Designed miniproteins, single chains, continued (5). Designs and how they scored, part 62

Each design is a single chain, and the fold is of that chain. pLDDT is the mean over its residues in the fold that is shown.

## One batch from the design tools (miniprotein)

Design m18278
Fold by ESMFold2-Fast:
Structure m18278 (fold): chain A 81 residues (1-81)
Amino acid sequence: MLERARKLFEEIEELVKQAREAIAAGNTDEAYELVLRIHQLVDELERLAAESGSPEIRELYRRAVRLHQEVVDAFAAAEAA
């Protein structure tokens, strides 16, 4: 369980980096697809946190939610500019 949660979090971090690069490059279609994939992985991490009752997995979920919100905000700001 924890190893799977750690792997999901690592994938989320990598996708967040890719999303920020796509946003900076003005590649809005790619950024949108990356944001959707991050959302799906965050949802999976939430399920693992709920099922395991693990404080460590709950902390990974909280960190993932923050990263997802930051990239969503960056995407919205880029589209508004």
Scores: mean pLDDT 85

Design m18279
Fold by ESMFold2-Fast:
Structure m18279 (fold): chain A 65 residues (1-65)
Amino acid sequence: KGEEEVKLLESAAKAMANEAKSGTPAQRDALIAAIKRLAEETSKKYPDLAEQVRKIAEEAIALAK
């Protein structure tokens, strides 16, 4: 269950990161904020997977920059 939601988060974060990479600075900032928000919510819901979620968010944010 939690692992499936984390997998969905990874897919969503990568999609948002690719959109951010092609967008304006304002769009990039908004998408990075969205990635951080989704990661925070997922970590609260599945604390056991928080480290994996943090890594996913960090990689996506790095890709978006």
Scores: mean pLDDT 82

Design m18280
Fold by ESMFold2-Fast:
Structure m18280 (fold): chain A 60 residues (1-60)
Amino acid sequence: SVESRVQALLEVLKQLGMDPELIEEFKAKLASAPTEEEKQQIIDEFVRKLDELLKKIREK
């Protein structure tokens, strides 16, 4: 679900030491999205960025 994905992303962002402002922006984008489909797109974009960071760590 959207809520569980948000929870997982927030936990990963915190573990990576991400700026709290980036987390706040992510939450704001989700809150402003009028449909669940748009919220999923926002989540997917964040997941894509996190995956890219994790891939760099893994390839090291």
Scores: mean pLDDT 73

Design m18281
Fold by ESMFold2-Fast:
Structure m18281 (fold): chain A 73 residues (1-73)
Amino acid sequence: AAEEALAAGESGDPAAVEPLIALLDHPDPRTRAAAALALGRIGHPRANEALRRALSDPDPLVRSVAALALVRE
């Protein structure tokens, strides 16, 4: 579930990277923003590629979170 992937991302679990990348395509912008934050916490190279994609998200919150995650990593 989305909540499980987000929780695993918060703990820095690299196994959460692929589920969280999938959540960046979720229709809910809150879910995409949370996924971007979790990917930033993990700091995996694959996560950074997905976060760069999220910089082009139509929602300004998602873009801001992705930018912050990339700066912190």
Scores: mean pLDDT 74

Design m18282
Fold by ESMFold2-Fast:
Structure m18282 (fold): chain A 60 residues (1-60)
Amino acid sequence: MDGAGAAEAGIAGARRLAEEGDARGAYTVNQMGSIEAEKEGDKEAAERAREAGEEAARLA
């Protein structure tokens, strides 16, 4: 998966898990997406996923 794809998958997966009531799983999947995006070299996608994770942490 490319960096952008990894970040998008992380964000989408986290959203789905949060809707199912799995806040812990949502946070974990979002962080994994951010890390994978950065490893793939897509800094913008990684930063976007990281910001989504920070937002989730603020609301928790």
Scores: mean pLDDT 68

Design m18283
Fold by ESMFold2-Fast:
Structure m18283 (fold): chain A 95 residues (1-95)
Amino acid sequence: DGVEALVIILKHEGVSQEKIDKALKEVEEKKKSDDEEELVTMLLQLLMGLEGDGVVDEDAKEEIKKFQTHFGLKDDGVADKEFLEQLKKLAESLK
């Protein structure tokens, strides 16, 4: 899924398992649903030092754009279905 794909990408970029596990725990504690787009947004927010509320405000949009630009993805700042599919393809290329 998109959360698993993002975890693979973050590990490849050298993010520690401890930081990833902490962020995943906060996502589980804060999540309102199992909506994959919201869960990926929350995880990205927490890894970037933002509030993990799943809401894409201006700060979250800019940090998502930075992530997208870094990996050569569409830099619209939106964690939509297209973004999830791009994450899954990127994770497969890193295996």
Scores: mean pLDDT 76

Design m18284
Fold by ESMFold2-Fast:
Structure m18284 (fold): chain A 69 residues (1-69)
Amino acid sequence: SLAEEYFEKGIEYAQQGNFEKAIEYFKKAIALDPNFWRAYEELGILYAYLGNYEEAEKYFEKARELDPS
């Protein structure tokens, strides 16, 4: 799906150290699929890496709510 393509782009940008673009693409994935728990998890990881722990916790909480396992 397009949401999965945006998610893959987010991962690619994160691996390149382009965290601004990574966040943009993970947010685009969520906009298309609000239940995309992996995109919330990756946003949590990136915000934590950037030192924004409050924002990171919100995304991790959302990922846990949506995780089917």
Scores: mean pLDDT 87

Design m18285
Fold by ESMFold2-Fast:
Structure m18285 (fold): chain A 74 residues (1-74)
Amino acid sequence: SEAERVRRQSALNRITNLAAVDPDKAAELAAEEGFSPELVRRIALSAALQAGLAPEEAERLAERTARRAEELQR
């Protein structure tokens, strides 16, 4: 539906904006919207790198965020 599409796009934008600043909140929102852990990891990695985090730190943050989203969906 149109409303679902708009809502998911809004959620995607929020998750992207939160991923580098508040990864726990990003994971919570991703779990609520049913985003896969794989998608969450990719979003968090891109956001962290764009925010200027070192590659190793960005990868660690992305893995943690994705794992947390997966835990919250179970």
Scores: mean pLDDT 83

Design m18286
Fold by ESMFold2-Fast:
Structure m18286 (fold): chain A 65 residues (1-65)
Amino acid sequence: ADVDLALALIYVAIGNLDEKRGDFEGALESYEKALEILRSLPPSPEVDAMIADIEKRIAEVKEKL
């Protein structure tokens, strides 16, 4: 079921919105929730790429905190 993937993408979208609003703490929380969901999914090149992108975004947001 793609429900968990869809939920992870929703959290990424929320994180992107919070980051654009200057809410870096909210962005971090949303990205971390997306990462938790993605890490629970079966391994695939697509999931691995999404995890890497989100980990990069989390690192960038943490530098702003």
Scores: mean pLDDT 83

Design m18287
Fold by ESMFold2-Fast:
Structure m18287 (fold): chain A 81 residues (1-81)
Amino acid sequence: SLKEAAEASLADIPATKEYVRSILPPEAAEEVVRLLERAEELLKKAIEAAEAGNEEEAKKLLEEAARLAAEIGRLIEEALA
């Protein structure tokens, strides 16, 4: 379900924050962490929308979180290159 997808993604964020802080320079880590915190907010809103039965809003919020995830991945790859 959309809710289960959002919950799974949200559960991974604390470990991802720890990982990026361990491997990236502080400035790059802080930039990635800010985007992870933005994704966390979108995922929490997606869960709320799904629980309210608003699947269209939940889907839109998940799509926004997915776009942030792509940007996060790009920044991590760029910082590690």
Scores: mean pLDDT 86

Design m18288
Fold by ESMFold2-Fast:
Formats: sequence, C-alpha cells, structure tokens
Structure m18288 (fold): chain A 89 residues (1-89)
Amino acid sequence: AKELAEEAIELAREAIEAAKKGDILRAIGLGLRIIGLQLDVELFAPEEEKEEALKTIELALEAVRYALRGDFEKAEEYLKKAEEALKKL
C-alpha cells in the first residue's frame, strides 16, 4: 500500500509540472493513473493498510485536480499534505 501511495505522489508531482507547462492532456493522463492506483489499494490492500494509503492517494489526486484548474498554490499545498500523510505509513 505504501509503495502505491509513493507512486501516486510522484505522478502528482509530474502532473502539476505538466499543467504548469500547459500540457493539460498529460496532466489528465497522470491523474487517471493515480485513480488506477487508488482502485488497486481499494481492491487488493489489507483492510488495516487501506485507510492511510487511500487518504494519501486522495490528497495526491486533489493536488492534480487543483493544478488542472490553474490553482497551483492549492496544488502544492495538497501535494505537501500527501507527502506528510505518506510519512505516517
């Protein structure tokens, strides 16, 4: 579960940078990959590992949603929240 949460944060960083460069299609594609990681945790992770991993992935995905809206300050805020949540895993 932790490894999937780490990958989601890395994908979110790439998506934010893509959005900052105006590559919105790449940012969307990276966001869809994060949704895939969220689904993998929901279907395959042990129940006791799901809560914090899903919370971390949702924070990473929210960062991408803000970046797609052009709100890069909020995108970076949510990325930092995801990184802090990962430290608890």
Scores: mean pLDDT 85

Design m18289
Fold by ESMFold2-Fast:
Structure m18289 (fold): chain A 68 residues (1-68)
Amino acid sequence: SAQDLLAEARKLVAEGVENGDEELIKKGIELAEEAGGENAREGVELAAEAKKTKDLELAEKANELLGS
């Protein structure tokens, strides 16, 4: 399902940020776009930045875009 693909995309991006793996982050972002289009891509990009910077405001904005 699209939600399962988006969950996998979010997992890949989180792992990529934690490990400094730019290719894994890119793969996760691409998978998010396939699962939910531009809003899902933007949401996952913001979630990655929020995790990297520990910015709670960006995390909230990401969650709004991802429909959670």
Scores: mean pLDDT 81

Design m18290
Fold by ESMFold2-Fast:
Structure m18290 (fold): chain A 66 residues (1-66)
Amino acid sequence: VEELLKRAKELLEKLKNATSIDEVQKIMREINKIIDELVKQGHIEEALKLREEAYKIAVEKMKYLS
């Protein structure tokens, strides 16, 4: 789980630095794969927190980039 959470943190940082809508979408797909894996492993709370944080960043980024 630590490796998935570390990868998630790295993807969230990439998401914050994304400069195009296409880049945001690509990063969100990778984050969603990690969310799915966390859910499969029973780490539901971590999955929900990651989803909430990622969507907040993505919405703000897309609002600015649109």
Scores: mean pLDDT 81

Design m18291
Fold by ESMFold2-Fast:
Structure m18291 (fold): chain A 74 residues (1-74)
Amino acid sequence: SMEDERREREIEAAVELVRSLAEGLLASGKFSPEQIRAAVETIVADLARRWKFSPEDTRRLRERVAAVVDELLA
């Protein structure tokens, strides 16, 4: 549906925002992997709240973000 397509675009935008944040924190050399993961979790929770994501959409966002962060911190 149009709503599903809009939500998928919102999830994509949130993932890219979080990727940019995680890459910036990693590039700074000042933060541990645990600190980067904590910052990412805070932003994911804030985005889900502000954009009024359902629990299911929040789970999808968390899974995609976890994959991105795991790849960056590998």
Scores: mean pLDDT 86

Design m18292
Fold by ESMFold2-Fast:
Structure m18292 (fold): chain A 95 residues (1-95)
Amino acid sequence: SRMEAIRATAAAAVARIDELLARHPDLSPELRAALEEMRAIFQGIRDDPAASLAEVEAAVGEILRIYGRVSSLMSDEVAAEMEAIFGAVEGTLGA
C-alpha cells in the first residue's frame, strides 16, 4: 500500500541519516542537531501505523523547514546524500 511504502521510505531515511552521521564525525554541532531532529521526525513516520497522509505531508514539510535552516552548513557530499534521501521521499509522496 502507499502508506506501507511511505513508512518503508521513512525507515530507509532513518538508516541513511545514521550512516551519514557515522561517515561525517566532523559535522558542526548545529548541522548534527538538525540531522538528528530530521531523523526523529522520519522515525515518527516509520513507527506510527495510524498516521494519515496529511500528517505525513505536514511532517515532511517540517523536515524541509529544518533542511532549509542548515543547508548552507552542508558540504557538497553531505548535500548530495540528503538530496538522495529527499528524492526517495518525494518519489513516494508524489506518485
Scores: mean pLDDT 85

Design m18293
Fold by ESMFold2-Fast:
Structure m18293 (fold): chain A 85 residues (1-85)
Amino acid sequence: MKLKVKLKITKPDGTVFTGEGVVYEDGVLEATLVNEETGNKSDVVVEGELGKAILEAAKKAAEKGLGGVGKEKAGQYEITVEVIE
């Protein structure tokens, strides 16, 4: 399973990243993220605990259908995911 998602990630320091990507069944996220304060765009691959939390949030969002929102935490990171297809 893979899900196309919109993401909001808040780092422990309060930095907010938003963007779109695809999360895979193994907990790997491939996304383009924008730093909300600077406007800098980065293509990223997210794995490990953060990637797994993004996958879990995406699964919760998917249970609500298209446009559904899921929230999770990975350590001090806060994650919001919306499924877009």
Scores: mean pLDDT 81

Design m18294
Fold by ESMFold2-Fast:
Structure m18294 (fold): chain A 69 residues (1-69)
Amino acid sequence: MRAEVVALGIATLKTVIEHTDLPDDLKEKVQELLKQAEEALERGDVDLAEKLVKEAIALIDKYVAEQQA
């Protein structure tokens, strides 16, 4: 169940960055974190994958907050 939730999070974030007008540097950082999260899931490291997904969300959230100031 937890691994499935993390996998859904990765898929959702990939869709968001594809359809959202984000700076290229931010997209690259998020894509790297999502790639590392996928690799962690492939190894069975669900804790690391979850941490990486949360880190990607935090980067997007910080950027969005700065644009809405």
Scores: mean pLDDT 80

Design m18295
Fold by ESMFold2-Fast:
Structure m18295 (fold): chain A 86 residues (1-86)
Amino acid sequence: AEEAKRAAEAGDLEAAARAAEEVFRRALEALAAGRAEEARRLAAEALEVIRLILEQLAKQGRLDPEEAAADFAAYEAAVRATIAAA
C-alpha cells in the first residue's frame, strides 16, 4: 500500500490503481488460504488507495466529489460483502 499511496499523492493514478489491484489480489489469496484477518487488513489497504485515487480525480475536476464518494461506498460495500461471504 505504501507505493500505491505515494503514486496517488504524486498524481500517478495508473500506478496507484495497479498497486491497489495487486494488494486486493493478495487479499483474495489470503481468503482462499483461510487467513481471513490478513485478507481483511489487505482489503482495507486497497480500499484506502482507491479512496485516495477518487479524491485526486475529484481535486483534478475529473470526477464530481459526490460521485467519488458514491463510487467509493459502492466499492467498499462490494469488497466487504466478498470477504464476509468467504
Scores: mean pLDDT 74

Design m18297
Fold by ESMFold2-Fast:
Structure m18297 (fold): chain A 63 residues (1-63)
Amino acid sequence: MEITDKGRELLAKHPELREKVEELIKKANEAYKSGNLDEYRKYMKEIGEVFREARERLEAEAA
């Protein structure tokens, strides 16, 4: 999972992505508290997928 300053700015400019990431963080923390590390890792991976999708979209729009 690569999160740069540009990634943080993207979340600030796209409230929908920010809200989705916050939901996933909440679920990841709940799984961690329950001792379910597999669910925790799953949600962390989903957060990474959101950033990956955002990067792919930025590269497609950069022309």
Scores: mean pLDDT 72

Design m18298
Fold by ESMFold2-Fast:
Structure m18298 (fold): chain A 66 residues (1-66)
Amino acid sequence: SMLDEAARRISEETGLPLDAARMAAIMILLGYSDEQVREELAYNFGVTLSDAQLEKIRRIVEEISK
C-alpha cells in the first residue's frame, strides 16, 4: 500500500532501515514536526537524521500521498 511504498522509497533513498523509514512516514502523515520525527527515530531506532534527510523524507511522503 501507500505506506509500504513510502517506507521502501525512503529506505532506498536515505539508507534508513525499513522500520525507521516506516515510522518516519507514519509520523509525517499524522502531522508530526521534524523535531518530533528526529527524536522518535533517535530514541527507538538509534538513527540520527540530518536536515537534508528530513527534507527528502517529507518530499517522498508528499509525492506518494498525491
Scores: mean pLDDT 87

Design m18299
Fold by ESMFold2-Fast:
Structure m18299 (fold): chain A 70 residues (1-70)
Amino acid sequence: MEALEKGYKKSIELFKDNPKLVELIKKRYEIMKKMLDPSLSDEERQKLFDEYVKIRKEINKLMTEILKKK
């Protein structure tokens, strides 16, 4: 958990000038925290995983666009 939170805070600081990317990083962090709950049903796990994949693709697209502008 501590390593996940540290990485999250660094990502927010690194991309603080990109509010949409910050929102997606926050949403990804919330999903990752929920996925650590061992009491989740298989259906809830699948739904969280699908959301995680969707958010990760959006983050990757925005990061690629930001890097290409340099």
Scores: mean pLDDT 77

Design m18300
Fold by ESMFold2-Fast:
Structure m18300 (fold): chain A 99 residues (1-99)
Amino acid sequence: MSEEQIRAEELVAFARMELELARKFIEQGDFEGAVESLRLAKKIVEELGREFGAPRELVDAVLEALDRAEEAARKGDAEGALEALEEAVEAFDRLEAAL
């Protein structure tokens, strides 16, 4: 494994951790915590696209789903936030497979 490949795998692991934390925060009604985890996940996804050549269409799909999850969380809509987060996880699985 190259150092670049190891770094991409670390970013993938960190993004998955932030998505899991966002889910737990939403389930607990901690929407401020959820928004912060979703923002960190977005930053990591943007870095994967910018530095590691992830396909832009897959990056955009994850970011769009994360933006919907963040908007729902800001409104206190737990159901909408969890639905959008599930879409983001599915889009992220496709992005990871393309790395």
Scores: mean pLDDT 85

Design m18301
Fold by ESMFold2-Fast:
Structure m18301 (fold): chain A 96 residues (1-96)
Amino acid sequence: LGISEESRKVLEKLLKEAPNMTYRELLQKALEIPEEDVEKLIEHYKLDVSRLSLPGKRLAILLVELFGLERGQAETDKLIADLNKKGLEALDRRPL
């Protein structure tokens, strides 16, 4: 994958804990992944995240890792729609 071992450990831990976390909690934990590794993961999955902020890119990566590429992209689009409608309160929902 070309990301650091530290970033891999963060992702593995987040995936295990994701069923018990809200999007807000996942976003806070995802801040531990450095920007350079975020960009490597975007390139690896070939994600269309050009309209997302860096926090949004981190959430998109986590959702792709959690649900797979197609479902992860769909869940990201749904979360963005909820954020536009409800604001940051949409982050208080759990993904599972």
Scores: mean pLDDT 74

Design m18302
Fold by ESMFold2-Fast:
Structure m18302 (fold): chain A 62 residues (1-62)
Amino acid sequence: SEEEKEQRRNKLMLQIEEAIKNKDLEKAKELIEQYNKDMKLSDKEKEESKKLFEAEEKLVKS
């Protein structure tokens, strides 16, 4: 159902945020890839997501 899809997406988003907050970059990358697959994002949207993640990764490593 659409509600089940929404709950799954929300769960993935929360896990991504938690992984980034905890500086678990490997887990964050894995979850972002799962989120992109679930959303069936365009190549452009996937590229934008990767750029945002890489920027965040650089900041948290500092």
Scores: mean pLDDT 71

Design m18303
Fold by ESMFold2-Fast:
Structure m18303 (fold): chain A 77 residues (1-77)
Amino acid sequence: MDKEKLKKLAEEAKKAAEVFPELAIEEAGASKEQAEKAQKILEEIAKVAEEAAEKGWSVEEAFEKLKPLLEELREVL
């Protein structure tokens, strides 16, 4: 169950990284720099979630690693 949740999170984060920069610029008036930083953070979230799933981490362990990235994403936006 946890592995499936982490894989789904990785897939969702990858899709967000693809669409979010355009959405942030068009809808929120974000700068190109802010959009680029947010995209990189989303890509890193996807990578960490995928790695956690492959290593057999629990959701709790994965979230501990993901929390700083989610906080950084909020600070950039």
Scores: mean pLDDT 75

Design m18304
Fold by ESMFold2-Fast:
Structure m18304 (fold): chain A 92 residues (1-92)
Amino acid sequence: SPQEKAEQAQDYAIEGSYYLSQGKYEEALKLYEKALELSPDSAGAYLNLGIVYFKQGKYEEAKKYFEKALELDPNNEVAKEALEEVKKKIAE
């Protein structure tokens, strides 16, 4: 059901954030990708994917995910700030 998919997507996102906190970026990416498979319009999942790529130094990839997060949720202040920071890194 849509409710069960949303709950499972949230569980994957929580687990992904745990692995992200451990510096296990490949594991975090897989879990956030599973969250997106269940909830393709999740601005939060795109934001989290962008954060993982940013921590890996993959700034162009991070920028694309932060832009997608803002496309889905234009008022997300965390995504706005993350996009500004990644643009500064690309300009270095």
Scores: mean pLDDT 88

Design m18305
Fold by ESMFold2-Fast:
Structure m18305 (fold): chain A 94 residues (1-94)
Amino acid sequence: SLKEELEEKAQELITEANIALSRGEYDKAVKLAEEAIKLAPDSPLQAQAYTVLARAYLKRGEYDKAIEYARKALEIDPDNPVARQLLEEAEKKK
């Protein structure tokens, strides 16, 4: 279905965003994660995209945004250990 195709593309964008994060390319990671959210807005993949945004903003020292996106990831996936860790780290540095 079209939905499955868009979710597959969103997953590819999230993978690219995580690679960008590992390279310190935080602006690129943000753009790729935002594209993934736009392609699959009703998908559980949004939680993964929000964890990318939270990590990118945390690395940029934008702690309020990191907290916001980590919380959004936890609203979709309350048991997400990456999102919980990012929230705790951002709140500690604030």
Scores: mean pLDDT 88

Design m18306
Fold by ESMFold2-Fast:
Structure m18306 (fold): chain A 70 residues (1-70)
Amino acid sequence: MERERARRRAEEAVKKGEELLNDPSATPEELREKAEELLRVAGEALRLGDRESAHRAAMMAGKLLLKAEE
């Protein structure tokens, strides 16, 4: 089911984003790349009606982008 696949993808992407956010060796390029992936995942989740997954992915993307600016 497309919605279930998108939900699992969003959960995994958020988990990976959180790991990267807490990694002091993460490069700005890695942070921006993961944020871009999370924004794509958020858009797909929102398109499929999964607002919770979309919100979580978008919030994680924002945190990664803020860290990349440091």
Scores: mean pLDDT 82

Design m18307
Fold by ESMFold2-Fast:
Structure m18307 (fold): chain A 70 residues (1-70)
Amino acid sequence: MKLSVEEAVKQIEEIFKKTVEALKEQGAEQEVIDLVEKLGKEAVEYAKKASPEEAEKLLEEVKEWSKELL
């Protein structure tokens, strides 16, 4: 499937937003929430400058990471 960089960025942003929301609902420490928000911003910034292939690989890693964390 052809995934555009813009679509990958959007999906990465949504995954991090949902992960932060779930962590807040679970009463996670503020330090953990801040770290996840920082990682999300860095991942989005990387994806915006990446090739479609690099953005797709990052999206797959983020999907696996969020699935294991939640």
Scores: mean pLDDT 80

Design m18308
Fold by ESMFold2-Fast:
Formats: structure tokens, C-alpha cells, sequence
Structure m18308 (fold): chain A 55 residues (1-55)
């Protein structure tokens, strides 16, 4: 499994648990590793912004 997808999944799990800070960190790591491997990099970028607004 590509590392970018692994961190993306960890971000989703953290968000599901309400840990928005960890979710943001995992989503940022996924983008930093290889955003071209993500299903929708623009969705991930938007999601980070939305979660940062909840902090």
C-alpha cells in the first residue's frame, strides 16, 4: 500500500474519533508524501482547511 494512502486512511480514522489535530497531521503527511496517489488531492486540501477552522 502506498504510504500516502496509509496516512490518508489514518487521517480518516482520527477524524472519525474526533481527533481533528491528528487528522490534520495525517492528511498533511499524505499530501507531502505523494498527492498524485490520493483519489482527490483537492478534497484532502479542503478537508484540512475545514478541520483547522474547527480548532
Amino acid sequence: VPEALLYFKKGLEAEKKGDYKKAIEYYKKALAIDESLLPDPEYVKKKIKELEEKL
Scores: mean pLDDT 79

Design m18309
Fold by ESMFold2-Fast:
Structure m18309 (fold): chain A 71 residues (1-71)
Amino acid sequence: MTPEELLKKARELMDEGVRLLNEGKYDEAIKKFKEAMELYKKAIDLDPNNTEAVRGYVAAALLLAAAEIEK
């Protein structure tokens, strides 16, 4: 995947995770946030200066922590 494709897919997974959180599906939301983190990490590995990838990784980690607390 290109960095742009990784970021697009990671954003889609974040959107799915947030939707699942709103539905009370915490385990499914956690899975989506973990998948998003993995894609953001791959984007960071390709370009460590990509601010969008770094911010996305941090956001995914925070949402994952929130989902874990809510369950």
Scores: mean pLDDT 84

Design m18310
Fold by ESMFold2-Fast:
Structure m18310 (fold): chain A 61 residues (1-61)
Amino acid sequence: RLSAEEELALAEAAAARARENAHRMPPGLTLDDFLARMRESLAAYYELLGRLDLAEAVRAA
């Protein structure tokens, strides 16, 4: 099982890959909207785990 820090690093890598493939996004969905929702979901997840430091880092990204 991955640590929270490892999961965050993988999420950041996935976000970078998604930006490279922004042109493949379906019509009506912007990459920025998608990434913003992903950040908030991930931040909420870390808050539930008591990892406020990681939640703040995700929101700042």
Scores: mean pLDDT 69

Design m18311
Fold by ESMFold2-Fast:
Order: structure tokens, then sequence, then C-alpha cells
Structure m18311 (fold): chain A 65 residues (1-65)
């Protein structure tokens, strides 16, 4: 299988942070949960540092909502 594009994953997490200011809290929570599930599936393909950074961005989005 092709390797996950880590830059794209970072971009998606950053977009969620931006959307957190605009979207209802429930929608941000749902999107964050789906993204966390995706990251968990890709965990073995991600560097620990990258995984942690992505997870922190998702948590930041939840804090902003």
Amino acid sequence: MVKADFEKLLEEAEELVKLAKTLPKEEVEKRAKEFKELLERLRRSLHPETYEKLLKLIEKALELS
C-alpha cells in the first residue's frame, strides 16, 4: 500500500482547528473523533512524534470549540 502522506494529515488537523471557531461544538467533536480513529488506524505508519503532534492539534480544536 502507498504510505500515508503525513503533510496532508497535518493540513487536515490544522483545518479542523480553523473550523472549530466556525462550527458547532458537536460537529467539531464528531470530526475530531473521526480523525482520531483515522490516526489510530494509521498509527503503525506514523512516527511517534508526528502522531503526537496530530493528536495535539485535534485536542486544540476541541478546546477552541
Scores: mean pLDDT 76

Design m18312
Fold by ESMFold2-Fast:
Order: sequence, then structure tokens, then C-alpha cells
Structure m18312 (fold): chain A 60 residues (1-60)
Amino acid sequence: SDEELRELARRIAEELAREAGATSVTVSVEDGELLVRVSGPDGAAVAGEAEERALRELAE
């Protein structure tokens, strides 16, 4: 569900952001489409990794 994907992606993104020293994480899901935004160092890389991991884990 959209809520499960959103919560999973948020958890992963917040963990990765904490490790990278990023300051802000925003996660949204509409009709199964996931969007992750992370502000701070390596934010784009953190967002991409979180999105990929969440989608991969949900597919398992």
C-alpha cells in the first residue's frame, strides 16, 4: 500500500540521512509512486538509495 511504502522509505531515508549528516527528509507516495527528497550533504544520493531500497524490500 502507499502508506506501507511511505513508512518504509521514510525509515530508510532517515537512517541514511543520519549517517550522511543530512538535515531534512521528505517522503511522499501517490498511487504507488514514491518521491524522496533529502536536504544536506549527499542528499540526492541518500534519496536515491532510500527509494531503491524501499522499492526492492517491498517487492520481496
Scores: mean pLDDT 78

Design m18313
Fold by ESMFold2-Fast:
Formats: C-alpha cells, structure tokens, sequence
Structure m18313 (fold): chain A 76 residues (1-76)
C-alpha cells in the first residue's frame, strides 16, 4: 500500500501546484493512521486559507480511492 500512499501524495502535490503556481508544496499527509491530514506549503500572504480548503477537498477525494485506478478516476 506504500505505492498507493505515495501516488496520492504526488497527485495532491501536482494538483495543488498546478492550481496555485505561486505555492511550493513541501509535504502532503494522506494517511490518518500516521497523523493529521493536510499539507505543508510555502504560499503567498493571504492565499493559505484558499490553498488549505482546496487541499482538504483533494485529499478527501484521493482517500476515497483504494487502488491506483480508483485514484486516477477520483482526481479527474
């Protein structure tokens, strides 16, 4: 399941950086068993709430996927 976890992290990072090109995503947390879900990012002032809200939505969608194929479908 490490492959799926890594794919979720990479997909969320890619989607966030595409949507918010001025943001640099440092870490993505998708496994609730390992701690709080979320992202660590360097963002322009005032953009953090917008990025956090969008990140929460993308992470929730990604976590509905149980396979790599489902992840691809969930994030289209």
Amino acid sequence: MEELEKAKEEAVKSILEEKFPDATVKRVYVDPSKGPLGVEADVPPGKLPEIQKFADEVIERANKAKTLEELKEALK
Scores: mean pLDDT 77

Design m18314
Fold by ESMFold2-Fast:
Structure m18314 (fold): chain A 85 residues (1-85)
Amino acid sequence: LREEALRLMAAAGELAGRLRAALPRDRAIEVETEVAMHLIAAAVALRIGDYEAALEHARRALALLAEAARAAGLDDVAAAAEAAR
């Protein structure tokens, strides 16, 4: 569970970077803020030993990335985000 949470968090960070490069600045900031809130919650959950909560927050970050990518027409990023979770 811990290793799975760390893998999903890493995937979300990488995909957020790809999405940031492709989106207009204001939209990129909006998406990154929402994703960052879930990744911060996942990091806190890992620190207190709540690995299930960490996994859930990491999956929510990936779901947000998939939705933002689909809305922007970035099908490869959306598919990668969906496959990671």
Scores: mean pLDDT 81

